Designed miniproteins, single chains, continued (3). Designs and how they scored, part 70

Each design is a single chain, and the fold is of that chain. pLDDT is the mean over its residues in the fold that is shown.

## One batch from the design tools (miniprotein)

Design m10572
Fold by ESMFold2-Fast:
Structure m10572 (fold): chain A 70 residues (1-70)
Amino acid sequence: AREYTEKGREAYKAGDYETAKEYYLKALEIGEPEAVEAADNLGVLLALEGRVDEAQQVGRDFRAKFPELA
């Protein structure tokens, strides 16, 4: 299922970046099949907010959880 990744995308389109981040984090936490998209989009949102260290941490956490996709 892509439920959380899709909801994150819809929130991003609406300009609700806080809700978008919440849904992308949930998608990563439960390991949705689209987790790569959730990780990339969350990283972009954090970087746009100037939260570069947190964006890098999302990438590290994703690689640790899904090493074959990194």
Scores: mean pLDDT 73

Design m10573
Fold by ESMFold2-Fast:
Parts: sequence; C-alpha cells; structure tokens
Structure m10573 (fold): chain A 71 residues (1-71)
Amino acid sequence: LTPAQLAVLEALARHGPLTVAELARLLGKSPSTVREVVARLVAQGLVERFPGDPPRYALTPAGRAALAAAR
C-alpha cells in the first residue's frame, strides 16, 4: 500500500462512509487525486462504493485487515 492509500483507509476507518469531497477535505488533497486513489482501492477490494448522489465509500473486511497489518 502507498502512503496515500493508507491515509484513505485510515480516514474511512475513523470517520465511516465518506464521499470523495469529504476525503479530499480531511486529507488536504484534490478531489481528482482522492478519486484516483479510491478507484485503485475499490479495484483491490479494500474499499466498497455505495450508490448515491454523491456516492460514498467504506472499508471492506479486507480493507480493515490490510490497515491493521500496515500498522
């Protein structure tokens, strides 16, 4: 996991389901950067996308395990 991926996983673990805008604000990054990181985490099965306007993202059990192993 990259530092950016770990930061997203930590934010989702601490704050629950979040939008890209909320993650960008919490992490001090652009929404485009966060969207790219989140897309990779979803592809890896570490984060789940929930439909909505805007969509929200949350940790999977695999994401929680990966975060625990990285700490």
Scores: mean pLDDT 84

Design m10574
Fold by ESMFold2-Fast:
Structure m10574 (fold): chain A 89 residues (1-89)
Amino acid sequence: GSGGLAAQQAAGDLIRRLREEGFDVAEYSGGPASDPNAKVTVVAARAEDGEARVYEIDSNGNIVKEGTGRARAEDGRITVEDLEVKEIK
């Protein structure tokens, strides 16, 4: 499961925008469903140009990390390479 409702809403908004820009997007929970502070990770990849974006969202819906890298989508999975991550908050 995803972390908190605020994190899920922020992830949903990001996913919508990324898909509008042609990215394939996957959402991951950063911890078990029993952890109310589990982060949500959003990974976006475009196989055609190899661009990747990664976001970590806290339980309050704040983007706390943003990453860029190289990626591909393959058989329903996203592979990210050369990931550089920046803390925002």
Scores: mean pLDDT 70

Design m10575
Fold by ESMFold2-Fast:
Structure m10575 (fold): chain A 113 residues (1-113)
Amino acid sequence: SLEEALRRLIQAVRDARSELEKILNKVKNGEISIDEAIKEFERIYDRFVAEVEAVRPHLPPELQALLDSAVATLRGIVERMRKAKSKDEVIEALEEAIRTLDNLIAALEGYLE
């Protein structure tokens, strides 16, 4: 059902958000390198895209467009992180990714009855 697909999607977004927050904290604390943070972000992005594609056929066009926008934004952030020359640039990119997912959660929850 749409509700089941939407709940699964919201959980996938929450899981991705949680993993990004853990990476952000590790970067801020100096626990992981810039290269390690980028690789972990790419894994989270790939998994998120796979979950989006799994639920896509069950979603109305408006929600599909919303997801396409979020995926495109996150892809742009991954590309910027690959070019990052400083810890601060990585932190900024991770914070933008978390904000993108927080906005997506809020929008998706608005569709639940």
Scores: mean pLDDT 88

Design m10576
Fold by ESMFold2-Fast:
Structure m10576 (fold): chain A 75 residues (1-75)
Amino acid sequence: EEAAKREARIARTNQLIGDILREIGDLLDKHIAEAKEKGLSWEEFAEVAKPDFEKLNEKISQRIREEDARDAAEA
């Protein structure tokens, strides 16, 4: 029973990591493409990208907290 819980938790963690990496990659690709099309400088790229990455980081932090709460409830 405890082994099954550990396996399920590892599977959920791997899925979460995969989803996070995909979202980061997609957002990065979007901003790089826009920067190339608009001819943005590195400073302009950072200014434009920063709010979206801060928003993504907040969503990631929230998802991690929700998963931690779920794991605590199952423990």
Scores: mean pLDDT 77

Design m10577
Fold by ESMFold2-Fast:
Structure m10577 (fold): chain A 63 residues (1-63)
Amino acid sequence: MELSAEENYEIGKKLYEEGKYVEALVAFTEALKLDPNFEEAKKLLAEVYEKMGRKETAEKVLK
């Protein structure tokens, strides 16, 4: 299935809202592979890492 960066971001956001952090991480990572400057996806990816207890990784994503 071919998904755009925006579609991957929307899927990740829904998964994040459902507490499915691993699945959300995959979706946001795919969005950023398609658009590396997608700031909204970077912010939510950092939030996912923080929810998973990976605060150091969350800080690196935001740089």
Scores: mean pLDDT 79

Design m10578
Fold by ESMFold2-Fast:
Structure m10578 (fold): chain A 58 residues (1-58)
Amino acid sequence: GPAAAEEAARRTRELVEQGRYEEAAREAIKIGEEQGVAVPETRDANAAGAATVTGLLS
């Protein structure tokens, strides 16, 4: 549900802050695939890795 998507987005942000961009991108893609709430624009996140994920969470 939305709460789970929010928690995953928070965790993704933490991974980005720790420099774990690859893991952050994977988390965001998973949530986007299931709910499309945390990462409404996942197409570039998959191609450009963490760069787009960081932008989505900002």
Scores: mean pLDDT 61

Design m10579
Fold by ESMFold2-Fast:
Structure m10579 (fold): chain A 67 residues (1-67)
Amino acid sequence: PSFELDERQRAVLEAAGLDPEEFSVEEMTLIEIRAAIRLWEEHGRLPSDEEFDAAMVEEARRLAAKR
């Protein structure tokens, strides 16, 4: 398995105002799963890449704020 985030995942975290070096692949996977579930529940369809990226930014911010 990859131990490092890809460029898209890094861009999502940076867009959220977060440091990609402080996040694990497992935390990023959790962000992606949460974003996908949320968009599916809200729209009942496959999201666009833009919708998915925006939802991942929101979930990343929520994960970072949970202290």
Scores: mean pLDDT 78

Design m10580
Fold by ESMFold2-Fast:
Structure m10580 (fold): chain A 100 residues (1-100)
Amino acid sequence: MIEYVVLVEPGHAAEALRLAKELIEKYPNEKIILVSRAGVISSIIAGVLSTYANVRGATPLDLGIPRPLETLEEGRAAFEKLGYEVIEETPHAVVLKKEV
């Protein structure tokens, strides 16, 4: 089973939702996780995405990153250390995957 992470900068909810929707359409049976670099994804976004059984919001801490992330680049490096591979980068988001 593959786990996909969409790591997004605060204030870029539309980009996060677009990337998540593309993953849901391509990989309907895989896990998709939305993560804000600043720690908490919008509750409205989390509520919309909860209609999809394979999608959840998480904090970096929930995924094993025990410190605040100050930049998207720092977040990318932290997830790569956890065994995630970068598959897409945009100006305000990084999409990563891990086989689990």
Scores: mean pLDDT 77

Design m10581
Fold by ESMFold2-Fast:
Structure m10581 (fold): chain A 55 residues (1-55)
Amino acid sequence: GPTITGPDREQAERLAKRYAALYGTEVNERFDELARELGASEEAVAKARAALESA
């Protein structure tokens, strides 16, 4: 559900795991689409991208 307070790191972890499961660790335009669908913040997107590139 919607949350106005929460750690962006949790969103980043969920986004990275979900993206990796569907598309692997290579970041492309699908990543931005998934991030928007999940309502991830810019901070969460940046952290998820870094995590995928470090995996």
Scores: mean pLDDT 72

Design m10582
Fold by ESMFold2-Fast:
Structure m10582 (fold): chain A 68 residues (1-68)
Amino acid sequence: KAQELLEKARELVKQGKYDEAIKYANEAIKVDPSLKPEALSILARAYWKQGKKDEAEKLVKEYLEIKK
């Protein structure tokens, strides 16, 4: 269920639908917090593609702290 939300978010990033991708990735974290690292990587990519680099950098930092 939550994994399907992450897969949808990844697909939306590929389609350039970054706002929708962000919504699905955040919903995945709410449904299953254990998917937070994967969701954060998708969120960081979506924000970076939108030119919101400061937001993307914050998400990358959070991702690296979890994955370390």
Scores: mean pLDDT 80

Design m10583
Fold by ESMFold2-Fast:
Structure m10583 (fold): chain A 67 residues (1-67)
Amino acid sequence: ASPTALVTRVEGDKVTLDLGAPAVSVGDEFEGVRTGARVRVVRVGRTSSVAEILSGEPRVGEAFRLL
Protein backbone atom coordinates (compact mmCIF):
# COMPACT_ATOMS: atom_id res chain seq x y z
CA ALA A 1 0.00 0.00 0.00
CA SER A 2 1.19 3.55 -0.70
CA PRO A 3 1.72 5.45 2.57
CA THR A 4 -0.22 8.69 3.01
CA ALA A 5 0.65 11.85 4.94
CA LEU A 6 -1.36 14.93 5.87
CA VAL A 7 -0.20 18.46 5.11
CA THR A 8 0.09 20.24 8.48
CA ARG A 9 1.59 23.51 7.19
CA VAL A 10 2.06 25.41 3.92
CA GLU A 11 4.79 28.08 3.90
CA GLY A 12 5.72 29.66 0.57
CA ASP A 13 7.04 26.88 -1.69
CA LYS A 14 7.25 24.34 1.19
CA VAL A 15 4.80 22.02 2.95
CA THR A 16 5.15 20.06 6.18
CA LEU A 17 3.91 16.46 6.09
CA ASP A 18 3.04 14.46 9.23
CA LEU A 19 5.17 11.47 8.16
CA GLY A 20 8.91 11.05 8.85
CA ALA A 21 11.73 8.52 8.89
CA PRO A 22 11.97 5.67 8.09
CA ALA A 23 8.71 5.79 6.04
CA VAL A 24 9.94 8.88 4.11
CA SER A 25 13.31 9.67 2.50
CA VAL A 26 14.72 12.83 0.90
CA GLY A 27 13.74 12.83 -2.77
CA ASP A 28 10.43 11.00 -2.27
CA GLU A 29 7.52 12.46 -4.24
CA PHE A 30 3.92 12.74 -3.04
CA GLU A 31 0.74 13.59 -4.90
CA GLY A 32 -2.29 15.33 -3.37
CA VAL A 33 -5.30 13.05 -3.33
CA ARG A 34 -7.76 15.93 -3.88
CA THR A 35 -5.75 18.53 -5.84
CA GLY A 36 -3.19 16.42 -7.74
CA ALA A 37 -0.48 18.78 -6.45
CA ARG A 38 3.06 17.34 -6.52
CA VAL A 39 5.68 17.77 -3.79
CA ARG A 40 9.22 16.43 -3.30
CA VAL A 41 10.71 15.77 0.15
CA VAL A 42 13.78 17.94 0.92
CA ARG A 43 14.15 17.30 4.69
CA VAL A 44 13.11 14.39 6.91
CA GLY A 45 12.58 14.42 10.68
CA ARG A 46 11.59 11.64 13.06
CA THR A 47 7.81 12.23 12.84
CA SER A 48 7.48 14.83 10.05
CA SER A 49 9.06 15.94 6.79
CA VAL A 50 9.35 19.07 4.66
CA ALA A 51 8.68 18.97 0.92
CA GLU A 52 9.03 21.53 -1.86
CA ILE A 53 6.04 22.21 -4.10
CA LEU A 54 6.70 21.04 -7.67
CA SER A 55 3.22 21.84 -9.03
CA GLY A 56 -0.27 22.78 -7.89
CA GLU A 57 -1.61 24.32 -4.68
CA PRO A 58 -1.38 22.02 -1.62
CA ARG A 59 -3.79 22.76 1.24
CA VAL A 60 -3.46 22.25 5.00
CA GLY A 61 -5.31 19.03 5.93
CA GLU A 62 -4.95 17.49 2.45
CA ALA A 63 -3.86 13.84 2.22
CA PHE A 64 -0.81 13.18 0.04
CA ARG A 65 0.07 9.74 -1.30
CA LEU A 66 3.65 8.53 -1.76
CA LEU A 67 4.38 7.78 -5.44
Scores: mean pLDDT 85

Design m10584
Fold by ESMFold2-Fast:
Structure m10584 (fold): chain A 108 residues (1-108)
Amino acid sequence: MTPVERAREAVEKAKEALESGDLDKMIEYVQEAVRAALEAHSQGRTDEAVRILEEAAKVLKEGYEKHPDDYRLKALYYTVEAIAATLRGDREKAQELDKKAREYSKKA
């Protein structure tokens, strides 16, 4: 399985975990999707890595909208969006998102 395929499978597993209410599994699968997306980026597949990270961020957003008191989900959401912004070359947006991620991590 390629890093891109592994990352996409992890995003689908994260969606399934969210629908079943298993937030710990959902977080685990999002983290796997991020690792695989960064491997894809290291192989020159940056556009695909960004799309996967944006899909993972959507899963996390749905998660924290359903579970607004789970600050782990908000922290991870901003972390994933910051990584995607970094890969797009948007340094200012990445810095803003990293700051938000740190603020929510302190509350988790």
Scores: mean pLDDT 89

Design m10585
Fold by ESMFold2-Fast:
Structure m10585 (fold): chain A 72 residues (1-72)
Amino acid sequence: MEALEREWLALPEEVKRALEALLILERAERLGKGEERAEEAKRILEETPEEALEKARRLLEERRERTRQELA
């Protein structure tokens, strides 16, 4: 699991920002709060290059699968 953190540090800054924004949006929707953070995250995603956004989405999907197993 700490291996994922090492991969995070090696990622381009744009991918890191996009991934953080996607995580903020997911958490805000799930908890039903944090609209201020959600708005900020949306702006970050709008300015993120398509290539970086696609890579961030793939990393988020992988993280979601691992989280689902942890919650079980």
Scores: mean pLDDT 69

Design m10586
Fold by ESMFold2-Fast:
Structure m10586 (fold): chain A 75 residues (1-75)
Amino acid sequence: SVEETLERLIEVLEEGLEWAKKNNDEELAAATEEMIETVRKLLEEKASEEEVKAVLFPLLARLQELVKALVEKKE
């Protein structure tokens, strides 16, 4: 279900937030916190799959760029 997928995504994002904080990446940490809050709001509002995709896909794209930047710094 959409709800189950979003709940699992929050768990992954919380782990990502800890990783960002451990690496002192304030930008990645802030972006991850924003996404966690956004996912929680979508769950509370019982948003449709279409609404979830419209909101989360741009945030996921930004988060992916920030994750890539941190990984490249750790080489």
Scores: mean pLDDT 83

Design m10587
Fold by ESMFold2-Fast:
Structure m10587 (fold): chain A 86 residues (1-86)
Amino acid sequence: SKREELEALLEEADRLLKKALEAMKKGKYEEAAELAEKARELYKKAAELAKELGDEEAYLEALENEGIAALVRAVAKLLAEKESVK
């Protein structure tokens, strides 16, 4: 069902974002950027499904976490570039 798909997308996106943050802590910035981008795309899909289902709470949560994932990706890319220049 669309509800089960939404729950699966949110669970996987949360898992990937957590892995991205762990990669950031370990200085693995390229890996962190890739994981954060994957999480962002899944949160985007989750937000669209939540909107279709009329689930305002899930929609707002997915949008918030999409923004967080985008920020993590941007910071990770900047830090990866800085390592390449040093």
Scores: mean pLDDT 87

Design m10588
Fold by ESMFold2-Fast:
Formats: structure tokens, sequence, C-alpha cells
Structure m10588 (fold): chain A 87 residues (1-87)
């Protein structure tokens, strides 16, 4: 299994948060990147007004569900740290 950790600042947009997770997962493999890009596109289209941390977690959760992995978020006032584990 592989683990990706992405930190999203509190000021980040939904697009910035979603794309940060997709970019990090693409570095772990082409297939993981494809799944993450599709999840990011969907999250941005369906919830464009969400915060960056929320969007990042939504992408992470969709990737985890699609791959049989896990996703978690640790949120603070200044940032959200999203962790995705894929098999």
Amino acid sequence: SQTVTVTVPASASAREGAEAVARALAEKGERAGEVAREAARRVIEEAPDSDGGGAAMAVASQVAAATGGEARVDASPDRATVTVTVP
C-alpha cells in the first residue's frame, strides 16, 4: 500500500484543495492519478463553494472508496491535513 499526505491552507479554494490531492496521487502512479483526477473534477463540479480542506477530503474519500483504501483529515484553524492510503 501507498500513503499520500496533502496539507491545504485554510485560504484554499475547492479547486485548489481537490487538485492538490489529485496531483499528489498522480506522483504515486498513473492509475491512482487517473482515479484522483476524475474524483477532483466531480468534486469541483458538484461542490464548487466548499472550502479547500473539505474538497480535498471529498477527493480523498472518493479515491479511498474506489480503491478499497482509507482517507482521513486532521483540521486546524490554519490548515487541513488530508491522508489517503491506497492498496
Scores: mean pLDDT 83

Design m10589
Fold by ESMFold2-Fast:
Structure m10589 (fold): chain A 90 residues (1-90)
Amino acid sequence: KLFEEGKKYFKEGKYEEAIKKYEEFLKTVPEYHPARAVALANIGDVYAKQGKYEEAIEYYRKAAKIAEEAGLTDLAEKIREKIKEVEAKM
């Protein structure tokens, strides 16, 4: 529910609401749970859309670390590509 609400707000351009829903979702999952990687990457996507590239990279790096530690190699590589895309805009 919370994660889907975050995605909905992001698609609607309601970036602050999207971040709040993802942060609320993160409070419901354990610190090292793989689902945290997806939520953190989505917060990074929100910051990137706002042009807040340093914040976007911070969240992507957190997400990539969790994805890598969880053995989610495809997700980790996808997040690393997002970091490169944001760095190219800085």
Scores: mean pLDDT 85

Design m10590
Fold by ESMFold2-Fast:
Structure m10590 (fold): chain A 58 residues (1-58)
Amino acid sequence: TKKKEEAEKKAKETAEKMKGKSIEEQSKLAKEAGDKLKDVSTDDIELFADIINDEYLK
């Protein structure tokens, strides 16, 4: 639960930071966020991807 909330918060913060940024900056932020999520569970990674996908990706 705590890790899930942290991942969800980071995903939303990353998505907000990507808003209004160039494609290059968005790509960099996505890679950086992905690297930080390597130490969390698969569920947290999936939640992170779903939040970003819902906001900016199809």
Scores: mean pLDDT 63

Design m10591
Fold by ESMFold2-Fast:
Structure m10591 (fold): chain A 67 residues (1-67)
Amino acid sequence: NALDALQKGAEALARGDYETAVEYFKKAIEIDPNNALAHLGLSAAYEKLGKTEEAQKYRDKAEEIRK
């Protein structure tokens, strides 16, 4: 489910496995497109990978969802 994917993404991010974190956060968004935490996690993972434009895109989406 979305919570399981979100948790696995956060665990991957914490251990520095940024590509795995991207895949799990994408899965969480696929299950629950309005999950602001998943969008923030994906933004953080992309930032760590140096993909600044993608990071900003998902940060903006998270902000939109939380408003």
Scores: mean pLDDT 83

Design m10592
Fold by ESMFold2-Fast:
Structure m10592 (fold): chain A 59 residues (1-59)
Amino acid sequence: SKEEKKEKLFEEVDRLDLPEEEKEKLKKKVEELIEKGEYLEAEIEVGVAQLEVAVRKVT
């Protein structure tokens, strides 16, 4: 369901080492994409954020 997909992606966002304001922005984007049925795009947004956090930590 949309709710399950949203909860899963929100949990992934909350696990990121990001400031709270950045997490809120990402969650709003994810929610918008899910409401439009753009599930792959929502997953990509979270994946890109995960990669950016990982790169910043090691560089």
Scores: mean pLDDT 81

Design m10593
Fold by ESMFold2-Fast:
Structure m10593 (fold): chain A 103 residues (1-103)
Amino acid sequence: SMAEQRRKAEEAKKELREIAIKALEAIIRGPEDLGVAELLLYQMDLLLEEALAELTDEELRRELEKFYKELKEKLEELIKLLEEDPEKAKEKAKEEIEKLKKE
């Protein structure tokens, strides 16, 4: 049913947010945990592929892909920033956690 597919999409979004928060927490810990943040991004890719395999509704698939793309681009930006300006990366990561927790 459509209600069942919507629940699966929302559950996938929730799990992606939880992994993203863990990646942001790794960024806050600093450059030594860069590998942890990168591993968590990889886990998010796998979770998206699994979730999309369970969704047949094209609109829900597009919404989930868009949500993931925006989240991934932000994490990749902060990972790059962590190598260039660790203090700024940590501050922005804290702001992003607060934003994600309000969703």
Scores: mean pLDDT 88

Design m10594
Fold by ESMFold2-Fast:
Structure m10594 (fold): chain A 70 residues (1-70)
Amino acid sequence: GKEEAKELLKKALEALKAGDVEEARRLIEQAIEEAKDDPVLKKSLEVALESLEAGDVTTALAGLHEALKA
């Protein structure tokens, strides 16, 4: 659910701070699955994942921080 998605999101932020992009990507994908009933959170996570896949770690980090406030 939403709380599980936010827990995974916090772990993804820590992974990105450690430079572990692959672990962060995996955690964001799991957070998207947990956010299935929250379309705003799910969309924010999908946008962050797209930024990360494009190599834009700075935009991904900003998007994940914004998603935590939703």
Scores: mean pLDDT 82

Design m10595
Fold by ESMFold2-Fast:
Structure m10595 (fold): chain A 110 residues (1-110)
Amino acid sequence: MEEAYAAGLAAAEAAGERGGRAGRGAAYAAAATAAGGERGDGAGGAAAGAAAAGAYAAALAAGGDEEGVEEAARAANEAARGALEGGEEGGRKAAEGGARAAEAAARAGA
């Protein structure tokens, strides 16, 4: 759903002011992954792993503590899994997970 991507982008824009470049990058990666999974294409699984790794790396590079880094990666993975699940519930989980990943990465960068 377009809704999951839009929610992720909005979270990325909000997070960017607090978390800087690293937080914004992680948020956009999570949003893109969630949107790809929502479309049900086979690339979603690979993109999900890449986005989770990106969120982790971005949070770590921003000087995030261990828990913040783990939260960002976990939220990104949950967003991707929700997107792959599909349907209304899957879309909701994807959007929420994407927003959580963006917020966690931004907080790690602050």
Scores: mean pLDDT 55

Design m10596
Fold by ESMFold2-Fast:
Structure m10596 (fold): chain A 72 residues (1-72)
Amino acid sequence: SAAGEAAVAQARAYLAEAERALAAGDRETAIRHLEQAGNYAVLAANHGELAGAKEVGDAAHRLRVEHGLPPL
């Protein structure tokens, strides 16, 4: 759906901002952006975008693990 596709795009945008925050050493901002990426991934899944939601969720989880951030 258009709503699900928009949610995937927004989740990916928050992932990119989290990566930028981590590169800048801003761990607190990165955590907030990863939380938003997860929220939009859930919204995407609710609209049937299961593959896009999983890709974002997997990327967010890996980023948390790589940088020692708290799990969701």
Scores: mean pLDDT 88

Design m10597
Fold by ESMFold2-Fast:
Structure m10597 (fold): chain A 108 residues (1-108)
Amino acid sequence: AATSNITVRARAYDEAGALVAEAESEPVTLKEGEKAVVELELELPAAPGFYRIVVTATSDDPSIKAVITEVRAEVTGPGRVRVVAEVEAVAAAPGEANSSEAAIGARL
């Protein structure tokens, strides 16, 4: 069975749709059927408001798709959000995208 390096990225957008924060994980090596939990910390502006967080998981092997199975966002302090994503390595069909995306909101 194939192994893949899966990278998780979180991007935070403000209410105007501007990108205000970005974080990326180190690659996690998974075999088909394996899952991992990835934690990312985002430092947001001190401005209160609603932020849209887009999480993308990408596999480096075209035969393996990275699937986001769960996403949570926790406000851990002023302007600080922890994003927790569970990702699974799944067999990809020929021509299928090897990445997945999920969106979550955080209000500060």
Scores: mean pLDDT 85

Design m10598
Fold by ESMFold2-Fast:
Structure m10598 (fold): chain A 90 residues (1-90)
Amino acid sequence: GAEEARRLLEEALRLLREAVESKDPEEAIRLLREAARLLVEASKHLTEEHLPLLEEALRAANEAAEHKDFEVAIEATMVAMLVTVMILSL
């Protein structure tokens, strides 16, 4: 289980980073939604101890994907990245 969760979280982090670096809003939203999907899949392989952090990362990624304001979307994406890194450090 743990190795599967780690791979999914590492791929989600990569996609979140690509979303922050993207200047195309449509591509950024696509990457954010893909990252959110991977975070949901990772939740199936994590213990209860990690679930609150995962829920925060997922919430931030979904908020970023729904925001029409580019600056707010970037801030939310960075929060999702930070929380995902925290989970990977546990």
Scores: mean pLDDT 77

Design m10599
Fold by ESMFold2-Fast:
Structure m10599 (fold): chain A 69 residues (1-69)
Amino acid sequence: SLVEEAEELAKKAKEAIERKDFKTFAEYEKKLAELAKSKDEKVLKILKEVIELGIEEGIRLIERGVSKL
């Protein structure tokens, strides 16, 4: 199902962010956003969770003084 595909993409995105692979994270987030065009409530909730994870990591990078953001 669409929801199962979204869960799998979210899992891969979370694995990428854990290893600081921001490029791969962004690729999986983009794939999730494509699925979210369906307007399925569960898929939208999963996408929101992944976006929030990306924001949290972005804040950590800024706090570490990453000058090329």
Scores: mean pLDDT 81

Design m10600
Fold by ESMFold2-Fast:
Structure m10600 (fold): chain A 76 residues (1-76)
Amino acid sequence: DEEERKKAIEAFRAAAEGDGEKALEVLLEVIDRYVKENPETSEEEIEEAREAARKMVEQLLADPEKAKEMAELGAA
């Protein structure tokens, strides 16, 4: 979905700029949308996805050059 891709790019860009709070917020919005569209998603899967988002933001903040590359790749 183009909208999901746009949100992922926004999250990577925020992380590249050092804004971990914004990056996490955007990723959690993507997860919330997925859950709304897939109501059969288990609570365990939701928690795992949110934990993965938190870990991803930590990794991107530790490597802002990679975050920038991912944002550019997603935009292509």
Scores: mean pLDDT 79

Design m10601
Fold by ESMFold2-Fast:
Structure m10601 (fold): chain A 73 residues (1-73)
Amino acid sequence: SLTPEQLEAEVLAALAVMLTALGKKSDNIEDIENILKEVEKLYEEVRALGDPQAARIVEEAINELKKYLEEKK
């Protein structure tokens, strides 16, 4: 069973993935940049919770959204 901290980290990681998917549906650079900032905030929260799997998921979401943003510039 997950600890409360691990469960919180997994939920925040899932939110980061959903936000990245939303960002990748946008053609507006400012909207994508704003979503990226929110996902980066989630990364810091997940890192503080000490779940390396959840942290990796958020890092991958950030990298995917950054790549998408660069392709739209």
Scores: mean pLDDT 87

Design m10602
Fold by ESMFold2-Fast:
Structure m10602 (fold): chain A 76 residues (1-76)
Amino acid sequence: AEEYARRARELAERGDARGAAEAAREVARVAMEVLSGPRATAAALLGIAAEIEAERGDARGAAEDAEAVAELAKEA
């Protein structure tokens, strides 16, 4: 999970909003495998938020959402 969050940040620093959102979706998918209940729902919503942010060109926002998902998975 943390590996994908780091990748999302690196991609965002390069201005790759789509890449950052793809990495955020991957970290959300991995997090949902280890999380349950409300935490799994939060991870899914953050993944959706990253997609919306990338569609708006907000690569940094997408990377921040990926990092938030990784932190949720870390507490599982």
Scores: mean pLDDT 78

Design m10603
Fold by ESMFold2-Fast:
Structure m10603 (fold): chain A 64 residues (1-64)
Amino acid sequence: MTLEERIMAYLRAGKPIPEELLEEARKLLEEEEKRLEEAKKKGDLHREIGAELRIIGLEITARL
């Protein structure tokens, strides 16, 4: 089960999300931001789009 799925399970149950899961989401966001920068430098559109979509998903999750 992904980190996003775990966070969504808490939201669906109406329970507060543990700070540990939010912290893990922030770390993954930083990692994907680095992957996006690297993909842009290499001109890899497929990886660039994938990283951007992942960043959007993590940002939405972190703001909830």
Scores: mean pLDDT 71

Design m10604
Fold by ESMFold2-Fast:
Formats: sequence, structure tokens, C-alpha cells
Structure m10604 (fold): chain A 67 residues (1-67)
Amino acid sequence: SKLENVVKLAEMVGMSPEGIEALRKAAELAKEGRYEEAKKVVEEARDKGLIPDAIADEALAVIEELE
């Protein structure tokens, strides 16, 4: 999926395990059609500083395209 590509990019750039786990959780929620919960996970990870704003914005844009 497009979100799995965001996870792979995060792994390649050396993102923290917590940041990668948050993106994986968002991808799983999106696969279940739980898009609002997926967006919330991404925003909470951004607010905690676990993922950069650019990666958060890309993940949110992908989730919105999947709706």
C-alpha cells in the first residue's frame, strides 16, 4: 500500500522504532477502513516528535486519498 511505502521510507532514513511503529499502526488501521483513527495515530506521533512533519503530512495525504 502507499502507507507501507511511507513506513519503508521511514526505515530507510533511520527513523526511531517508536516512529516506525506508529506509521505501521496507522497503515494497519487504514487497511481496516479506520481512516479517522489512522489519522489520529499519525497526528499523535507528530505531536510527540516521533515522526517529522514532512513524513506526517505525507502519511495524512495518503490516508485522505484512500478514503
Scores: mean pLDDT 81

Design m10605
Fold by ESMFold2-Fast:
Formats: sequence, structure tokens, C-alpha cells
Structure m10605 (fold): chain A 94 residues (1-94)
Amino acid sequence: SVEELVAEAEKRLAEDPEDVEALIRLGRGLELLGKLEEAAEYYEKAIELAKPKSKLDAATGLINLAEVLEKMGKYEEAKKYLEEADKLVDELSK
């Protein structure tokens, strides 16, 4: 269930507050519950932590952030993050 996904992610973050996968999973769960602004905050935190360590995780966070921003009607911001994600994905394909 979505509630179990959120609870599991929160438990992981209590043990490791910099767990990028758990931050993305929590954001995803909050997005599914309609808590779009809270979801965006967790995706932003995941992106910040992922950027110096993993282009794949950073790109995943950026795509998820763009999707939630589109749901919030923030189309120009969503476009900027999608363009950033596309650049990271292009770098990974080489």
C-alpha cells in the first residue's frame, strides 16, 4: 500500500537521513497521496544529495520533481528540470 511505502521510507530516513532512494520513495508516496508540495520538497532534497554522487539518482529525482511541478501547474519550472535531467541522461548514455 502507499501508506506502507511512506512508513518504510520514513523508517529508512530515521536510520539514514541522506538515503537518496528513501527520499525519492517518500516523495513518490506523498505524490500518490496528493501531497504534491511535500513530495516536491523531498525530491529537491534527494536531487541535492544525489548530484555529487550519482547522475542516475539525480536524473530520477529531477524527472519526479518535474512531474509533480506539472501537477501543480508550474510548467516553466518543470521544463527546466526536465532539460537538466535530459542532459544527465545523455551523459550516462556515453
Scores: mean pLDDT 87

Design m10606
Fold by ESMFold2-Fast:
Structure m10606 (fold): chain A 100 residues (1-100)
Amino acid sequence: SAEAEEALREAAEAVLAAARAVLARRLEEARAHLARAREAIEKAEELGADPKLIAELRAALDLLEKALEALEAGDEHAADIHAIAAALIAIGVLIELGLK
């Protein structure tokens, strides 16, 4: 449905915002966007969104959580790699949504 696709787009955009915040070392901003992404994914799932895209966005959430943990531990390199990986997943979801 259009509402499910909009929720997936909101989730992907929130993942990108969280990844950008991690790369900018904006820890509180990153946590806020991560929470927004989680809520949007839950809404998309309730609306019957594509399970493949939900699974991809959940993987991006796991990567963002690892990025925040790495950043808090002082491992900036690991934080950047996890954030970039999450961003690439979100971009892939946005591209797939644009092809429908």
Scores: mean pLDDT 90

Design m10607
Fold by ESMFold2-Fast:
Structure m10607 (fold): chain A 73 residues (1-73)
Amino acid sequence: MMEIERLMGKSSGETGKLMAEAAARRGDFQRANRIIEDLIAQAKQASPEGAEELLKYAREAERTVREIREAAA
C-alpha cells in the first residue's frame, strides 16, 4: 500500500524545488530562499513521511541555489 502523505510531500517538495531553482537562475535569491523556508515550514506541519520528502527537496534546492549563487559571483 502506498502512503498518500509521502506522495503528497514528494509532489509539493518537487514543485517547490523547481520554483526555488528557477528563481535562483533568474538571480532572485531572496525569492528562492523564501520558497525553501516555506518548504521547511510545511514540513513542520506535515506527517513524518511527508516531512521527510519536503525536507529532502528543500535540502536539494538549497544546495542547487547555493551553487548557482556561487557561480554568479
Scores: mean pLDDT 81

